# Designs tried in a protein design run: designed miniproteins, single chains, continued (4). Part 101

Each design is a single chain, and the fold is of that chain. pLDDT is the mean over its residues in the fold that is shown.

## One batch from the design tools (miniprotein)

Design m15511
Fold by ESMFold2-Fast:
Structure m15511 (fold): chain A 65 residues (1-65)
Amino acid sequence: GAAGAVAGARAAVALGEMSEEEARRIADLWRQGRMREAAEAGLEAYRKTGGGGALAAAFGHQDGA
């Protein structure tokens, strides 16, 4: 959900997979009430990194193994 996207962005910044500028852009969209666009920006950053391990786990394996 929404809280997961923000947590994922923070984790990606901490792991060096996303810049603070990218995370801030996502937060700014969220502040404007554009939650779908914020989620899309996060997903776009995820795709750009080729699904780095932590992001793959967060978005690819939320149910199952």
Scores: mean pLDDT 62

Design m15512
Fold by ESMFold2-Fast:
Structure m15512 (fold): chain A 109 residues (1-109)
Amino acid sequence: SAEEALEELEKAVEEGDFKKAIEASQKLLSSVGDLAEKGDIEGIRKVKERIKELLKKAKDPQIKKALEITLESVEEILKAVEKGDVRKAILISIAGILRLIGMELDAEL
């Protein structure tokens, strides 16, 4: 699931498709929440590194902002899981998804 979301996100970044990028970012944070619940610290670290590489490639300012929100959320989830606070990691995942939904709604106004 995280790999599928990353592939969708990479394609959206390459195509400059903001709507697909925001939707893929939401799906990715949901999948990272699942990794946190399973204690898959290495899986979360790999997701973090791939988002960093996508940020270097992204040219569209709105897509960059969506990736920055996603990266910040993944970094905070990783810190929570490393401290054994799975509940906090899940809450951070949900908060990140809500931030991305807010950004999507603002783009339609």
Scores: mean pLDDT 89

Design m15513
Fold by ESMFold2-Fast:
Structure m15513 (fold): chain A 81 residues (1-81)
Amino acid sequence: MKPLSAEEEAELEELAERLLKTAKEAASAIEDPIKATSVLFYALAAVVEAELLAGQGKLEEARRVVEEAIEWLKEVKEEAE
């Protein structure tokens, strides 16, 4: 496997932190505890997928997975009444 550069690793870590923050905010906006829990599991799955892709040297794909997850979580938060 090709190792990530220090800059690439730091950038992916920042994206992962942003994803988790967005997931917590989205979950907090949802009254249904089952839906809130599902949102948190989705965020965790996205982090794991991104880590696996990054481990394979697919940094662009890893970033895309995290960015798409963040966007979806923002939409979920906006739809939460």
Scores: mean pLDDT 78

Design m15514
Fold by ESMFold2-Fast:
Structure m15514 (fold): chain A 80 residues (1-80)
Amino acid sequence: MPKPETPSYMDREDLLELADALEQMAREGTLEPLYKFKEEHPHISNVVNEIIDTIKEHGLDKETLLNMARLLRRLAGEDR
């Protein structure tokens, strides 16, 4: 549900979906999960582009991707 009161580039649901994409990326070693996530969540494509650029600059580090995914899941599910 869009919330005009607070511009959200990352909702809790978006954080969980992004975490899933990062985990798939870490397992597969490709950027395809992030491109799919970007297609499914065009409203936050700018954030996804920044993540892609970061990975391109620093290289595909599987451990970093898994750590980021765990952090995103923790943030999204902190008070489940």
Scores: mean pLDDT 70

Design m15515
Fold by ESMFold2-Fast:
Structure m15515 (fold): chain A 87 residues (1-87)
Amino acid sequence: SREEIWKKLESLIPKEMFEKLKKFVDDVVAKVRAGEITISEGVNELVKKHIELRKELVKQGYPYEKIDEVSKLFIKLIGEVVKELKA
């Protein structure tokens, strides 16, 4: 599921934006796993990143339908990350 979400995101946004987003998520997950931050703190960082991502897509002139699709996929990704971290 997480891998499928990443593949869909990769098809919707520029490569550099995708790589930066994936690195950010991987870094947050690594910090939670290392005990540097709590799961709740990690979720807060991902929620802030979601808001930043939406603002960046708006600034770059992406159509609403594409912004909405990217947003929904990223919310699903956060859900999968939370499930994995709580397991």
Scores: mean pLDDT 87

Design m15516
Fold by ESMFold2-Fast:
Structure m15516 (fold): chain A 55 residues (1-55)
Amino acid sequence: MEELRRQIERTRREYKAAELGKKQADEFKDYLTPEQIERIKKRYEEAKARYEALL
């Protein structure tokens, strides 16, 4: 079950990375297209759900 622990750590890092990406997208929204912003938001929600589902 060491594999499960690695998956939890990986999804946690992915969630944190997506959270940071969303924050940066909000900060630099004037330099991004609406489609890019929506994609980043969707990535964040998917990463969060994936992490929570693994717990």
Scores: mean pLDDT 77

Design m15517
Fold by ESMFold2-Fast:
Structure m15517 (fold): chain A 90 residues (1-90)
Amino acid sequence: SSEEEKERAEAEIDLMEIHIKNLEKLVNDERLSKEQKEKLAKILEEMKKLLEEMKKNINDPEKVEELSKKVKELEEEAGDIHMEEVEKLK
């Protein structure tokens, strides 16, 4: 892959790691229901596994793109759960 493709993938991974850390904090918020915390924790574990696979395949841009799409799908699912609980966090 090109240097620019690798840099872009690294930047995307870094941003996803920040999102994952933010979700980790949310999963540990006492105001969330046990059910929502369990759902978020499961999604978070799946996202972390996919990010590690992206890191292993950093030199394969097609593979990174495929894995990135899966991570984004899980991130959207986690975001929906987060938005549903926003009123409890205010």
Scores: mean pLDDT 74

Design m15518
Fold by ESMFold2-Fast:
Structure m15518 (fold): chain A 81 residues (1-81)
Amino acid sequence: HHMVAVATTYAPLELQPGAAEAVERALKEKGIRLISPVVIDEETGKVTAVGESAGEPGRFSLDYEVAGRTIGVEVEVFPVE
């Protein structure tokens, strides 16, 4: 049984420097280990991160902090075969 966590958030253009590192740090604090680098769409500001979780399946939210701003992150944890 392998649990995958998909995290989705937003980083406006001016906050994109450092946003990937900040998101990874926030996810690590919740026990989510990235399996690939954080992806930021520079044009839209969409941020996506994929990792492994030791938690139960479901949805939850957390926050990441970058450049003095706090931004919400939506996380979905689901099993993969």
Scores: mean pLDDT 82

Design m15519
Fold by ESMFold2-Fast:
Structure m15519 (fold): chain A 84 residues (1-84)
Amino acid sequence: NKELREKAIEALRELARAVLEHVPDPIRATALVLDLIGEILELEKIEDGEEAVERAIELLEEIAATDPEPAVRAAARAALEKLK
């Protein structure tokens, strides 16, 4: 399902936007955004939309649990709620 895959990609794009807005360290912000872009490119290769959503959920759950910036964790949780 292309629609589910696009939903997963959009969730990661929204998180990338929050990273650029809220992470004051430009090196850390750039590294996080590049990691998110890499995952988006991998999601675009997945034919199964459910698999793409599951992969996005795993990444968002990790960031929501581990990121040092509270605003980034909140953005990851908000993106998770849209995918579940």
Scores: mean pLDDT 84

Design m15520
Fold by ESMFold2-Fast:
Structure m15520 (fold): chain A 69 residues (1-69)
Amino acid sequence: SAVERDLALLEEIGSRSLSQEEKLALLGKLTQVPEDLREALRAAIESGDDEAIAAAVRRVKNYLYSLLP
């Protein structure tokens, strides 16, 4: 599903092995995330703070889990 695809992309965004540019490219592929959560995640990625990114990813994942059957 589109939700499961977005969850897989969020796992990659939460990875410490990807560059900021790579994480922003993955953010652009998300389709099921509302704009406020997407903007918060973008800000976290742009900050370069791995802890902020992890927190934002967790928040978005919790939202997406609520959409699963």
Scores: mean pLDDT 85

Design m15521
Fold by ESMFold2-Fast:
Structure m15521 (fold): chain A 107 residues (1-107)
Amino acid sequence: SNMALLRQKLIRLDSLVGMLQIMLSVMKQTGEMPSKSVLDNLKKNFDEILKEIEKLDPSLKSSMDEIRKLFDKALEYLEKGDLDGAEEYLDQVIEKINQMESIVKSK
């Protein structure tokens, strides 16, 4: 397996999660909701990177599926203006990504 490519994809995944964290911060500071198109593009990019990770390491499929579900929940709560709910699910996404990175580093 190409571990360098896998690590690069994980860095991109972290970047996308960071964008959602910034969106939550902006909503808390300004009350401004991100546009639907911005949220849809973020979700599309997130789904694409998860699929790329699955192709590089099929053993991570279950972890990718769980991360996808948690991210979808974070976006759902964000769209409803439930910032606490969005943060709770986003924290779970971060925890699962950290667990997966630990597995990748141990290989």
Scores: mean pLDDT 83

Design m15522
Fold by ESMFold2-Fast:
Structure m15522 (fold): chain A 72 residues (1-72)
Amino acid sequence: SVVQKLNDELKKKTEEFNKRIEEAKKLDPVTSAREIAKAIVELKNFQDEVEKQIKDAEDTIKRLEELRKALE
């Protein structure tokens, strides 16, 4: 559930990025390059954050499964 929500948010941000790139392409070359570079940095930062949260959630699930098995 948490992992699915994070993947859905990542997909939504990627769709927003694609729209932002298409809008930027309508601008002059200098402004376009600046807006595209900014969008790329923002998307990468978001992807890194989501990837870390997914890993942390998976590690927590593994710990809980190990504890459950130890109590049986």
Scores: mean pLDDT 81

Design m15523
Fold by ESMFold2-Fast:
Structure m15523 (fold): chain A 117 residues (1-117)
Amino acid sequence: VFTNEERNLTPVAAEKLYKDGYPLSVALAALLLSATNDSKAIDARDYFLQLVKDKKSIGLTLLASLAGGVLNPEKGYNVYYLEALQQKGSVNVVQLAEEVKTYLETNREELEELKSK
């Protein structure tokens, strides 16, 4: 599962995943994993991590709703939620977690540079 160092890169990773043309589900999973300061956001993150442990699937709309609870509307992330409402469907959470982890490891140097700016 994710280390604290990996989780610290997930906010910058979420935006870059979307810009790099990764599936919306992967960007939303990274965003949800970034939850640290709000109790409801932490609960949503922990629910997602429990689904990963249980090898379950999640609906894209539910994933976007959980990730949206982490977001401040002022930061302009509303487009992710609206796009998820249009796409619909379900995704395997283990595959999402593995794709986020692979992205963090492959792009670690670039993500750390982006975070430091």
Scores: mean pLDDT 70

Design m15524
Fold by ESMFold2-Fast:
Structure m15524 (fold): chain A 60 residues (1-60)
Amino acid sequence: SPQAEADRHVAAADAAEAQGKPFEAILHYSRAAQALPPTDPRREEYLRRASELFEKYRKK
């Protein structure tokens, strides 16, 4: 299901952050959002998290 796919990507993003891989985490949050239908409010939340991480690490 789209929800299960999104949940797997969020778990992978959290693991990537814990391992010091912020760009891998950004990609996984973006993929989690893409797995959800456009009307799902969680899509905007995951895209926001990806954007916040990108801003934080764009200087590195």
Scores: mean pLDDT 81

Design m15525
Fold by ESMFold2-Fast:
Structure m15525 (fold): chain A 89 residues (1-89)
Amino acid sequence: MEEVARYVALRLRAIGLRLDAELILEDERLPEERREFLARILLTEAELLEEAAREGREPPSLREIAERLGISVATLRRARREILEILTR
């Protein structure tokens, strides 16, 4: 039961991130390059969550997400704050 609950939770988070990425890509107020970068962050976290769900692992750390994207953790934290501002305005 715990493994199934974890799988469902990680999959729902991944689905939410993919939907958020679509909203970011549709935001014409942002430059195209910036939209693509922010959407890639969301899609990369979604992919890592889907991998963790399949393998019965813990959700990815910020460091793992940053390493997959080839950016610093500081850059990732700043980008995540920008994403939150965009989605909550």
Scores: mean pLDDT 86

Design m15526
Fold by ESMFold2-Fast:
Structure m15526 (fold): chain A 92 residues (1-92)
Amino acid sequence: SAEEEELLKRAGEQIEKAVEELEAMGEDKLAQTVRDFFEQTVEILELSKTDPVLANQRLKQLEKQIKELAKDIKENSSPEVQEIAIPALALA
């Protein structure tokens, strides 16, 4: 729907802002990973329209990857990186 497209567009704009901020801090690989996770979420949402069972399985795997990365960031990254990356991963 148009409402779903607008919501997804807004989420994408927030993700791209976070990516730009992470890149500005020299966190290029983390920025790319955040972008990749959001792209995977978009692909899963599209897949859910034709294969909801497969979409759900992919979503569970992506959620595990996001959770593990968020844990690693909280334990091993600077507070500045955490402030940007953790909300972005929660949005993805």
Scores: mean pLDDT 82

Design m15527
Fold by ESMFold2-Fast:
Structure m15527 (fold): chain A 82 residues (1-82)
Amino acid sequence: MDDLISNLTSQVNQAATNFQSSTDDQTITNQVRTLSQLAITNHNLGGSQDVTNNALGGAQDGASRVSSSQSMYDQAQNQINS
């Protein structure tokens, strides 16, 4: 439904904004998890590629800061690319 995709777009934008200002490893790891899951969900629902790319970009940035979160990003990217 349009409402669900709109809600996902809003969640991605909010998560990406909060993520840019985050410096705590636990907060960054949680945001990588959230953005990775939002990217998968948006892709599976046929949402816009821009929203999926924004979520993945945020997750990748966080994974580069907190290496333990890299596997969450990698799993999301693999699911979207498959």
Scores: mean pLDDT 73

Design m15528
Fold by ESMFold2-Fast:
Parts: structure tokens; C-alpha cells; sequence
Structure m15528 (fold): chain A 109 residues (1-109)
């Protein structure tokens, strides 16, 4: 079931976090997984871009940025590694302005 898969994905991400961040990480990871499903469904349907899908892409990238921040701040993941991952996702979502922003940040590291 989709709902159960989303919850399991979010739970796994939360498990690697410190106790005080587990609830926050779970909620953000759950939102990210729900938004990823909506984007994937839209792409599979071959439907044209809509204002609703634009907003979903923006919210998905925002959730991914928050998860990346948790990885850097709480787990000591390299900022360059998370920026490279965010750049890849921004390109896949066809968010050219965000992709350029991440490329410029990577150049400064």
C-alpha cells in the first residue's frame, strides 16, 4: 500500500537521526515521499505542466533542502555531497533556476 510505503521510508530516515530530531525528520521525510509520488504520477501520465504541479515541485525541493540540512548539521554529511544530490534532483524536476543556484554554490566550495 502506498501510504504504508511512504510511512516506512520516512521512519527509516528518522531512525538515523538523533532522538531530539527524529520526529522532525519523520514529518519532513513523509512529506518528501508524498510529493515524490505526486511528481512521479504526473510524469507517468504525460500530462502538461500545471500551476499545481509547479507548486508540488517547489515544495518537494524545499523538503529535500530541509532533509539535506539535517544530514549536514546532525550527521556531518559533506555539504558538497548534499549539494550535488540537490543539483541532480533540480535538473530531473526541470527547475533550471534552482539547478543554477546549486551549481554556483558548488563552485564556491
Amino acid sequence: ELEKKIEEEAKKFAEIMPEEKKEEAYEIAKKKAELEYKVRKWKAAGEPMSEEIEKIREELLEALEKLAELLVEELGVDEKEVLEALLKVAKELEMEEKAKEYEEKLKEL
Scores: mean pLDDT 82

Design m15529
Fold by ESMFold2-Fast:
Structure m15529 (fold): chain A 82 residues (1-82)
Amino acid sequence: SAAAEAGIAAAEEAIEEATKALKEGDYEKAIEAAERGVEAGRAGAAAARAAGDAEAALRADILEGVAAVVLGVAKLVKKKES
């Protein structure tokens, strides 16, 4: 579905932005981007499930998980450097 693909694309972009921000030491930007990635992946997975698209749902779930890991890392590093 178009909604599932949009969520997947948004999650991919957000994860790229978050990982780049982490590499640059911008932990606040990394947290904000990773949070957007989690939300986009979750929305994409919900849209895929509503459409009966198991493959898109799995891909969106994986991206939500990746974004959640990046978010956890960014929060831990920010806390340690505060």
Scores: mean pLDDT 88

Design m15530
Fold by ESMFold2-Fast:
Structure m15530 (fold): chain A 61 residues (1-61)
Amino acid sequence: MTDKEVTVKLTKEQAEYIKKQLEEGKPVFMIIDGKLYQVVEVDVEKNTAKLKDTGETVTLP
């Protein structure tokens, strides 16, 4: 099922910080190649996150 989800590699520190934010019920967003993504899952053992494309662009051309 291809719903525009992307898996990215993180540093160990970033993965732990994001996990803590998600545990507190706070949304976490990341900017990759000028596009805004929402973090839906984080794996602190593999230091990876699943991102969902929000359809928003944050870089100006």
Scores: mean pLDDT 75

Design m15531
Fold by ESMFold2-Fast:
Structure m15531 (fold): chain A 81 residues (1-81)
Amino acid sequence: SVEDELAAREAALDAAASREEVLEIVEQTAMGLYLRMSPEQRARLEALMREFMARAETASFEELRALAKELVRQMLALLAE
């Protein structure tokens, strides 16, 4: 389920030991969801990813983790549209 997928990704983000691992989890999540999305959903996903990356540049590791969790929630909510 989408809720189980969210829980799994949030657990992976909590276990991440570096900024690079957080970004890899986000990228893997986005790639997996992209294949399941309509063209309109893909355009929204790309916009969400750009906004996330811009905010990530100045974020601390803990802030980056929180931003990544919010992004994953937004990506899964978009798929449910």
Scores: mean pLDDT 86

Design m15532
Fold by ESMFold2-Fast:
Structure m15532 (fold): chain A 94 residues (1-94)
Amino acid sequence: SDAEEKQALKELFREEALRPDMDFDKFVDAVEKGLEDAAKEYKTEEFKKLLEEVKETKKKLDAGEISREEAIDRISDVLAEATLLLREESLKLA
């Protein structure tokens, strides 16, 4: 069910990012800040890897190497993984 839950989360984040009123640059900045804060709090390399994946995705988008739709797909995948990891790490601290 983890794979099904990840897919459902990815679709939710993708739908949010595709909203007509979404400022994509602000969305990416918020994601990067959230992952940086999580990496500092939980001290796990997995959040740092997810942060680097978001940064690399934005770099490729800015360079014209990928489409905005592909960037949204990749960042939504990262957010789904980060959400599951945050839940797991938060339970360890409880």
Scores: mean pLDDT 82

Design m15533
Fold by ESMFold2-Fast:
Structure m15533 (fold): chain A 95 residues (1-95)
Amino acid sequence: MLSTGDKQQLVGLLTMRRDGLLWFLKENNFPEEVIQELREVFDLAIDGIKNSDIEKLREAVERLRELARRYPQLREELEDMVRFLESVIDYLESQ
């Protein structure tokens, strides 16, 4: 089981990645709709980790995969996020 400290560390890392990606999108003049959608997906993933909510994490993964298909320029970063969230899901399912 993830300790409270482990969950806080994962949430912190995900929050830093969210802020970095949102900065990149704004700097490169991405549409506000894309920025808002990614913010919502990160918030969903953060909430999923905080509450050990596997369904929310799976929804976040699916939304990231769809965004990676629509925006090839974000594919590597979004695929890295998918792998990260899938590893968290696998760990939670093993408990």
Scores: mean pLDDT 83

Design m15534
Fold by ESMFold2-Fast:
Structure m15534 (fold): chain A 69 residues (1-69)
Amino acid sequence: LTFPSLDEIPLDFYEAVKEVALKLGITNAEDIEQLAQVIYKAKQEELTAEELSLRLGIDEETAELLLSL
């Protein structure tokens, strides 16, 4: 899978993903950046919460929350 560059991600979107990541216990900057890239691409590809959940190995509720950002 090809991820968008971090520079292509809007700052406000990155900050929103970071807040969710911190609530999930993800505090490492690299992991937050990777999550932001994955979610941004998923939104552009119009992935469903179910598809994102399966792809990332997370629960569907968390996937829905991330896609709502």
Scores: mean pLDDT 76

Design m15535
Fold by ESMFold2-Fast:
Structure m15535 (fold): chain A 100 residues (1-100)
Amino acid sequence: SYDYLAPYALPTDGSEPLLGYVKDGVVVKVEKLTPPIFVDSLLAKKVGADTLAVSRAPGIYPDEDVYVVDAKDLVVGKKINPVARGMPIMAPLELAVARV
């Protein structure tokens, strides 16, 4: 198991974002989402057993789509627009990352 996921390499040229699996303060694995999500920054929050909510950094686009991602293999399952689905605006996802 890992302590959390963090942005490993933020794209400077618009390339695919990468997630780093962190354990004991060290990045031990690097993966990309499947299919890839192209954002300048990536935030992940654990919302269920082996489930992450992944979104672009809040505060810039508060109605940005949220992706439901399997935390074990990082497969992108569903794309959700929280505003369009009548969900309350989620408190800003912190730059600190989902624990898995």
Scores: mean pLDDT 48

Design m15536
Fold by ESMFold2-Fast:
Structure m15536 (fold): chain A 60 residues (1-60)
Amino acid sequence: AQKEKLVAELKQIKANGGKPYTRDTLFGVEVIVEQDGKEVTKYLFSQDLKNVVDEALAEI
């Protein structure tokens, strides 16, 4: 359920010209969107959710 929702949001971001990617930090896994040379952190997930986030990005 959470993965499907994230996939849908990331697909919409990509359709609007955004480039989503992840960055591992000491605080968790960031989902970052790059668009027109700007980076915006959209989500910060617990490290325990890294596999779910990685799978969502692989699906888009």
Scores: mean pLDDT 80

Design m15537
Fold by ESMFold2-Fast:
Structure m15537 (fold): chain A 95 residues (1-95)
Amino acid sequence: SLSLLEQALRRFHELTKELTEQTIKDYSKEMGWKKPPTDEEVEKDGNLLVLRGQSVLQSGQIVADELNKQGLTDLGDQILTHGLDESLRLYQRGW
């Protein structure tokens, strides 16, 4: 069985993937692109890395809120810290 931390990290990564895919799709429509970029193309584009960083931060906030409502505040803080660290790395790569 997965630990509570492993379960929380899995939820965080699943939500990050969903939010990132939606954000990149919406941005692609706004930019007038005929199709959304691939994951490999996202890794090479600074603006797309920044958008991915925003999705990572948002996912961390959502999962932390879910955990805080369950009284798992310390675990929520750990997930927020992971999200902040990952989003900062993506922002630094995008700039």
Scores: mean pLDDT 81

Design m15538
Fold by ESMFold2-Fast:
Structure m15538 (fold): chain A 77 residues (1-77)
Amino acid sequence: MVLDGHDLTTEEGLALAVMGASVSSGTLTLRNTTITPEGAKAIALMGVSRLEVGESVPEEAIEAAKAADPSLEVVRL
């Protein structure tokens, strides 16, 4: 699943990200999208195997996701 141009720092955006992660076939892509470390952790805990992130995703969010699921593959686009 691809989320493009979304602000995932909002409550509605975070709900969209968690829903996207729950229906993904293992890969979630975040393009032109910003997210909190707490949101990234929530996504990782939904069982996503691969997270593809654009430049707008902060390093702290990536660190939080990896800390929540060390098996998670994170790729910067």
Scores: mean pLDDT 78

Design m15539
Fold by ESMFold2-Fast:
Structure m15539 (fold): chain A 74 residues (1-74)
Amino acid sequence: AKEEAEKLIEQGNELLSKAADLFNQGDYEGALEQLEKARDLYLQAIELDPSNEKARANYEKTTALIEQVKRLLA
């Protein structure tokens, strides 16, 4: 469970990096898709290891970024 949670966090971090790259290119829709996938992975990591502070911090940060990107698309 703990090792699986760490892998999910790593996968989420990769998607977060891709989202940042897409955002810098002006692809806000593409960035949003990657952020939503990253958030889902962090949520799964929290479910597997609820004591994992990194997963919670990244989930909250990713949720805030999703809201910011959605405002740019509205």
Scores: mean pLDDT 86

Design m15540
Fold by ESMFold2-Fast:
Structure m15540 (fold): chain A 92 residues (1-92)
Amino acid sequence: SENEELAKEAEEALEEAKKMGFDEEVLKKLQELAELARKGAPRSEILEAAARVQAAMMRAYPEDFNNASDAEIEEWIARFKKKLEEMEKKLA
């Protein structure tokens, strides 16, 4: 189901972010998103949780952080932002 797929993707993103040492607030918001999707929360709540993840990422990892050693993290952030946009379109 759509909610099951979303929950799995959010859980996978959370585990990858943990391995890469992401900001604790980003991890917390990813955890909240995964839990809401898993329990089949209303679409509006899931969309709000996804927006909170994106906001936390923007605060912790601004688009203009210049660190070549963090290129792998930057790529992951870019991929996840696109994934959040796709989830938002599907849930809207």
Scores: mean pLDDT 69

Design m15541
Fold by ESMFold2-Fast:
Structure m15541 (fold): chain A 85 residues (1-85)
Amino acid sequence: MKAALVVIEDLETGEIYRAIIGLGEDGKTYLAILDEEGNVEKIYELEEPVDPEELKEGDILTAKDIATGEIKKFKILEIIELFET
């Protein structure tokens, strides 16, 4: 599975997070918000599936919370690492 470790900004709050963006076997792209210890706090599904290798600084991602259905927009500030699992 292809994934990217990124720094993102919540465009509503201005809060900055580390996140993992991964392409699932179901063809959906997921965004997992990490806490300060590297644990997953929240998982979002991107409304438009993207390959993590195609992500760029300045990209705006529209994502839906898989638990609540809340829609948020995140901006990619930095791509730290691309990896395969």
Scores: mean pLDDT 84

Design m15542
Fold by ESMFold2-Fast:
Structure m15542 (fold): chain A 104 residues (1-104)
Amino acid sequence: NSELQSIIQQIIDIVKDSLEKMKKLSVDDQLKLWEETVKKITELLDQAAEKSTDPNLQQKLLKMKETMKGSVEDAKELDPITARIALFSTYQELINTLQQIINS
């Protein structure tokens, strides 16, 4: 599905761009950028899920959406060092998972 692959690639590109920008920001600005990034990603994940005909893939995309939404709230509750580590880990795991979906 070319349209589904295009949406997933858009998510990957947004996440990679945000990850690169975060390297130069303060923790407060990193959290603001992450919140904006999660908003964009969750909208695209909903679109990707709607375009998916595979129930397993649809469930995986919807689970990623839940995880992304929760990550913003979780990051705000953590100390600055732990928040930074958690955010970078979440970005890398998301990119890896989406890249596997495209490469399948």
Scores: mean pLDDT 81

Design m15543
Fold by ESMFold2-Fast:
Structure m15543 (fold): chain A 81 residues (1-81)
Amino acid sequence: SGFDLLTELLLSTNSFSREEAEELAGLILGGKYEEAKELLKKILEERAKELGLDVPEEEIEKQAEALVESMVRVKEALVPD
C-alpha cells in the first residue's frame, strides 16, 4: 500500500521512529498537511536539541514545509489517478 511504502521510505532516512513515520504517512495520505507540518516541526525541534544545534523557529518551519511538499510529491507518484 501507499501507506506502507511512504512509512518505510520515511524510516529509511533514519530521522523518524516507526510511530512518527506511520503518523506522518497517515496525515499526508489523508491530506492533513498542516497537521503533518506541525508534527514535523516538533520532530525537527527535538532532533535539533539532541544534536545541540541552535536552529531558529523560522528555519524549522521552512524545513517542515519543504518536507511536507516532498512527501506530497511522493504521494502523488503513488496515486497518479
Scores: mean pLDDT 80

Design m15544
Fold by ESMFold2-Fast:
Parts: structure tokens; C-alpha cells; sequence
Structure m15544 (fold): chain A 80 residues (1-80)
């Protein structure tokens, strides 16, 4: 179902963000790669539920560069 596909994408994005914050919080190269991957997943899913999940992850982030990057990706996808 589409719901199950959206849930799998959200779980994947959450794991990417959590992994970045835990293992490479200060790596610009890793952050840029994660943000690019999230952008591609958002474009492919074309789902408001997935977009909202990424906004919630940004709101919970204590890393200002990651928060800004996640919000920027969401804003770019919503503008398209």
C-alpha cells in the first residue's frame, strides 16, 4: 500500500538523520550527502506525509546546520 511505502521512506530518513547526528554531526560532506539523499526520496515519494515527517525531524534537531539544511530541502520540494 502507499501508506506502507511512505512509512518505509520515513523510517529510512529517520535512520539517516539519527546516524548523522550520532556518528558524524560536524561532517559537512556527510551532511550534504544525507540532505541530497533526503531530497531525492522526497521527490520520488511525492507525499505530504513524508514532507511533514522531515519537518518534524528538523524541529527536533539540536544541530543548527542540519536543521537549516532539512528545512531548506523541504522548502525547495514544496516550491517545485
Amino acid sequence: SQTAKNEAVIEGIEKLVKGLEKYAPNSKTTRDAVLKTIRSLLQESNSDEVIEAVRKLAEKSKNPELKEGLLSVVDEIEAE
Scores: mean pLDDT 82

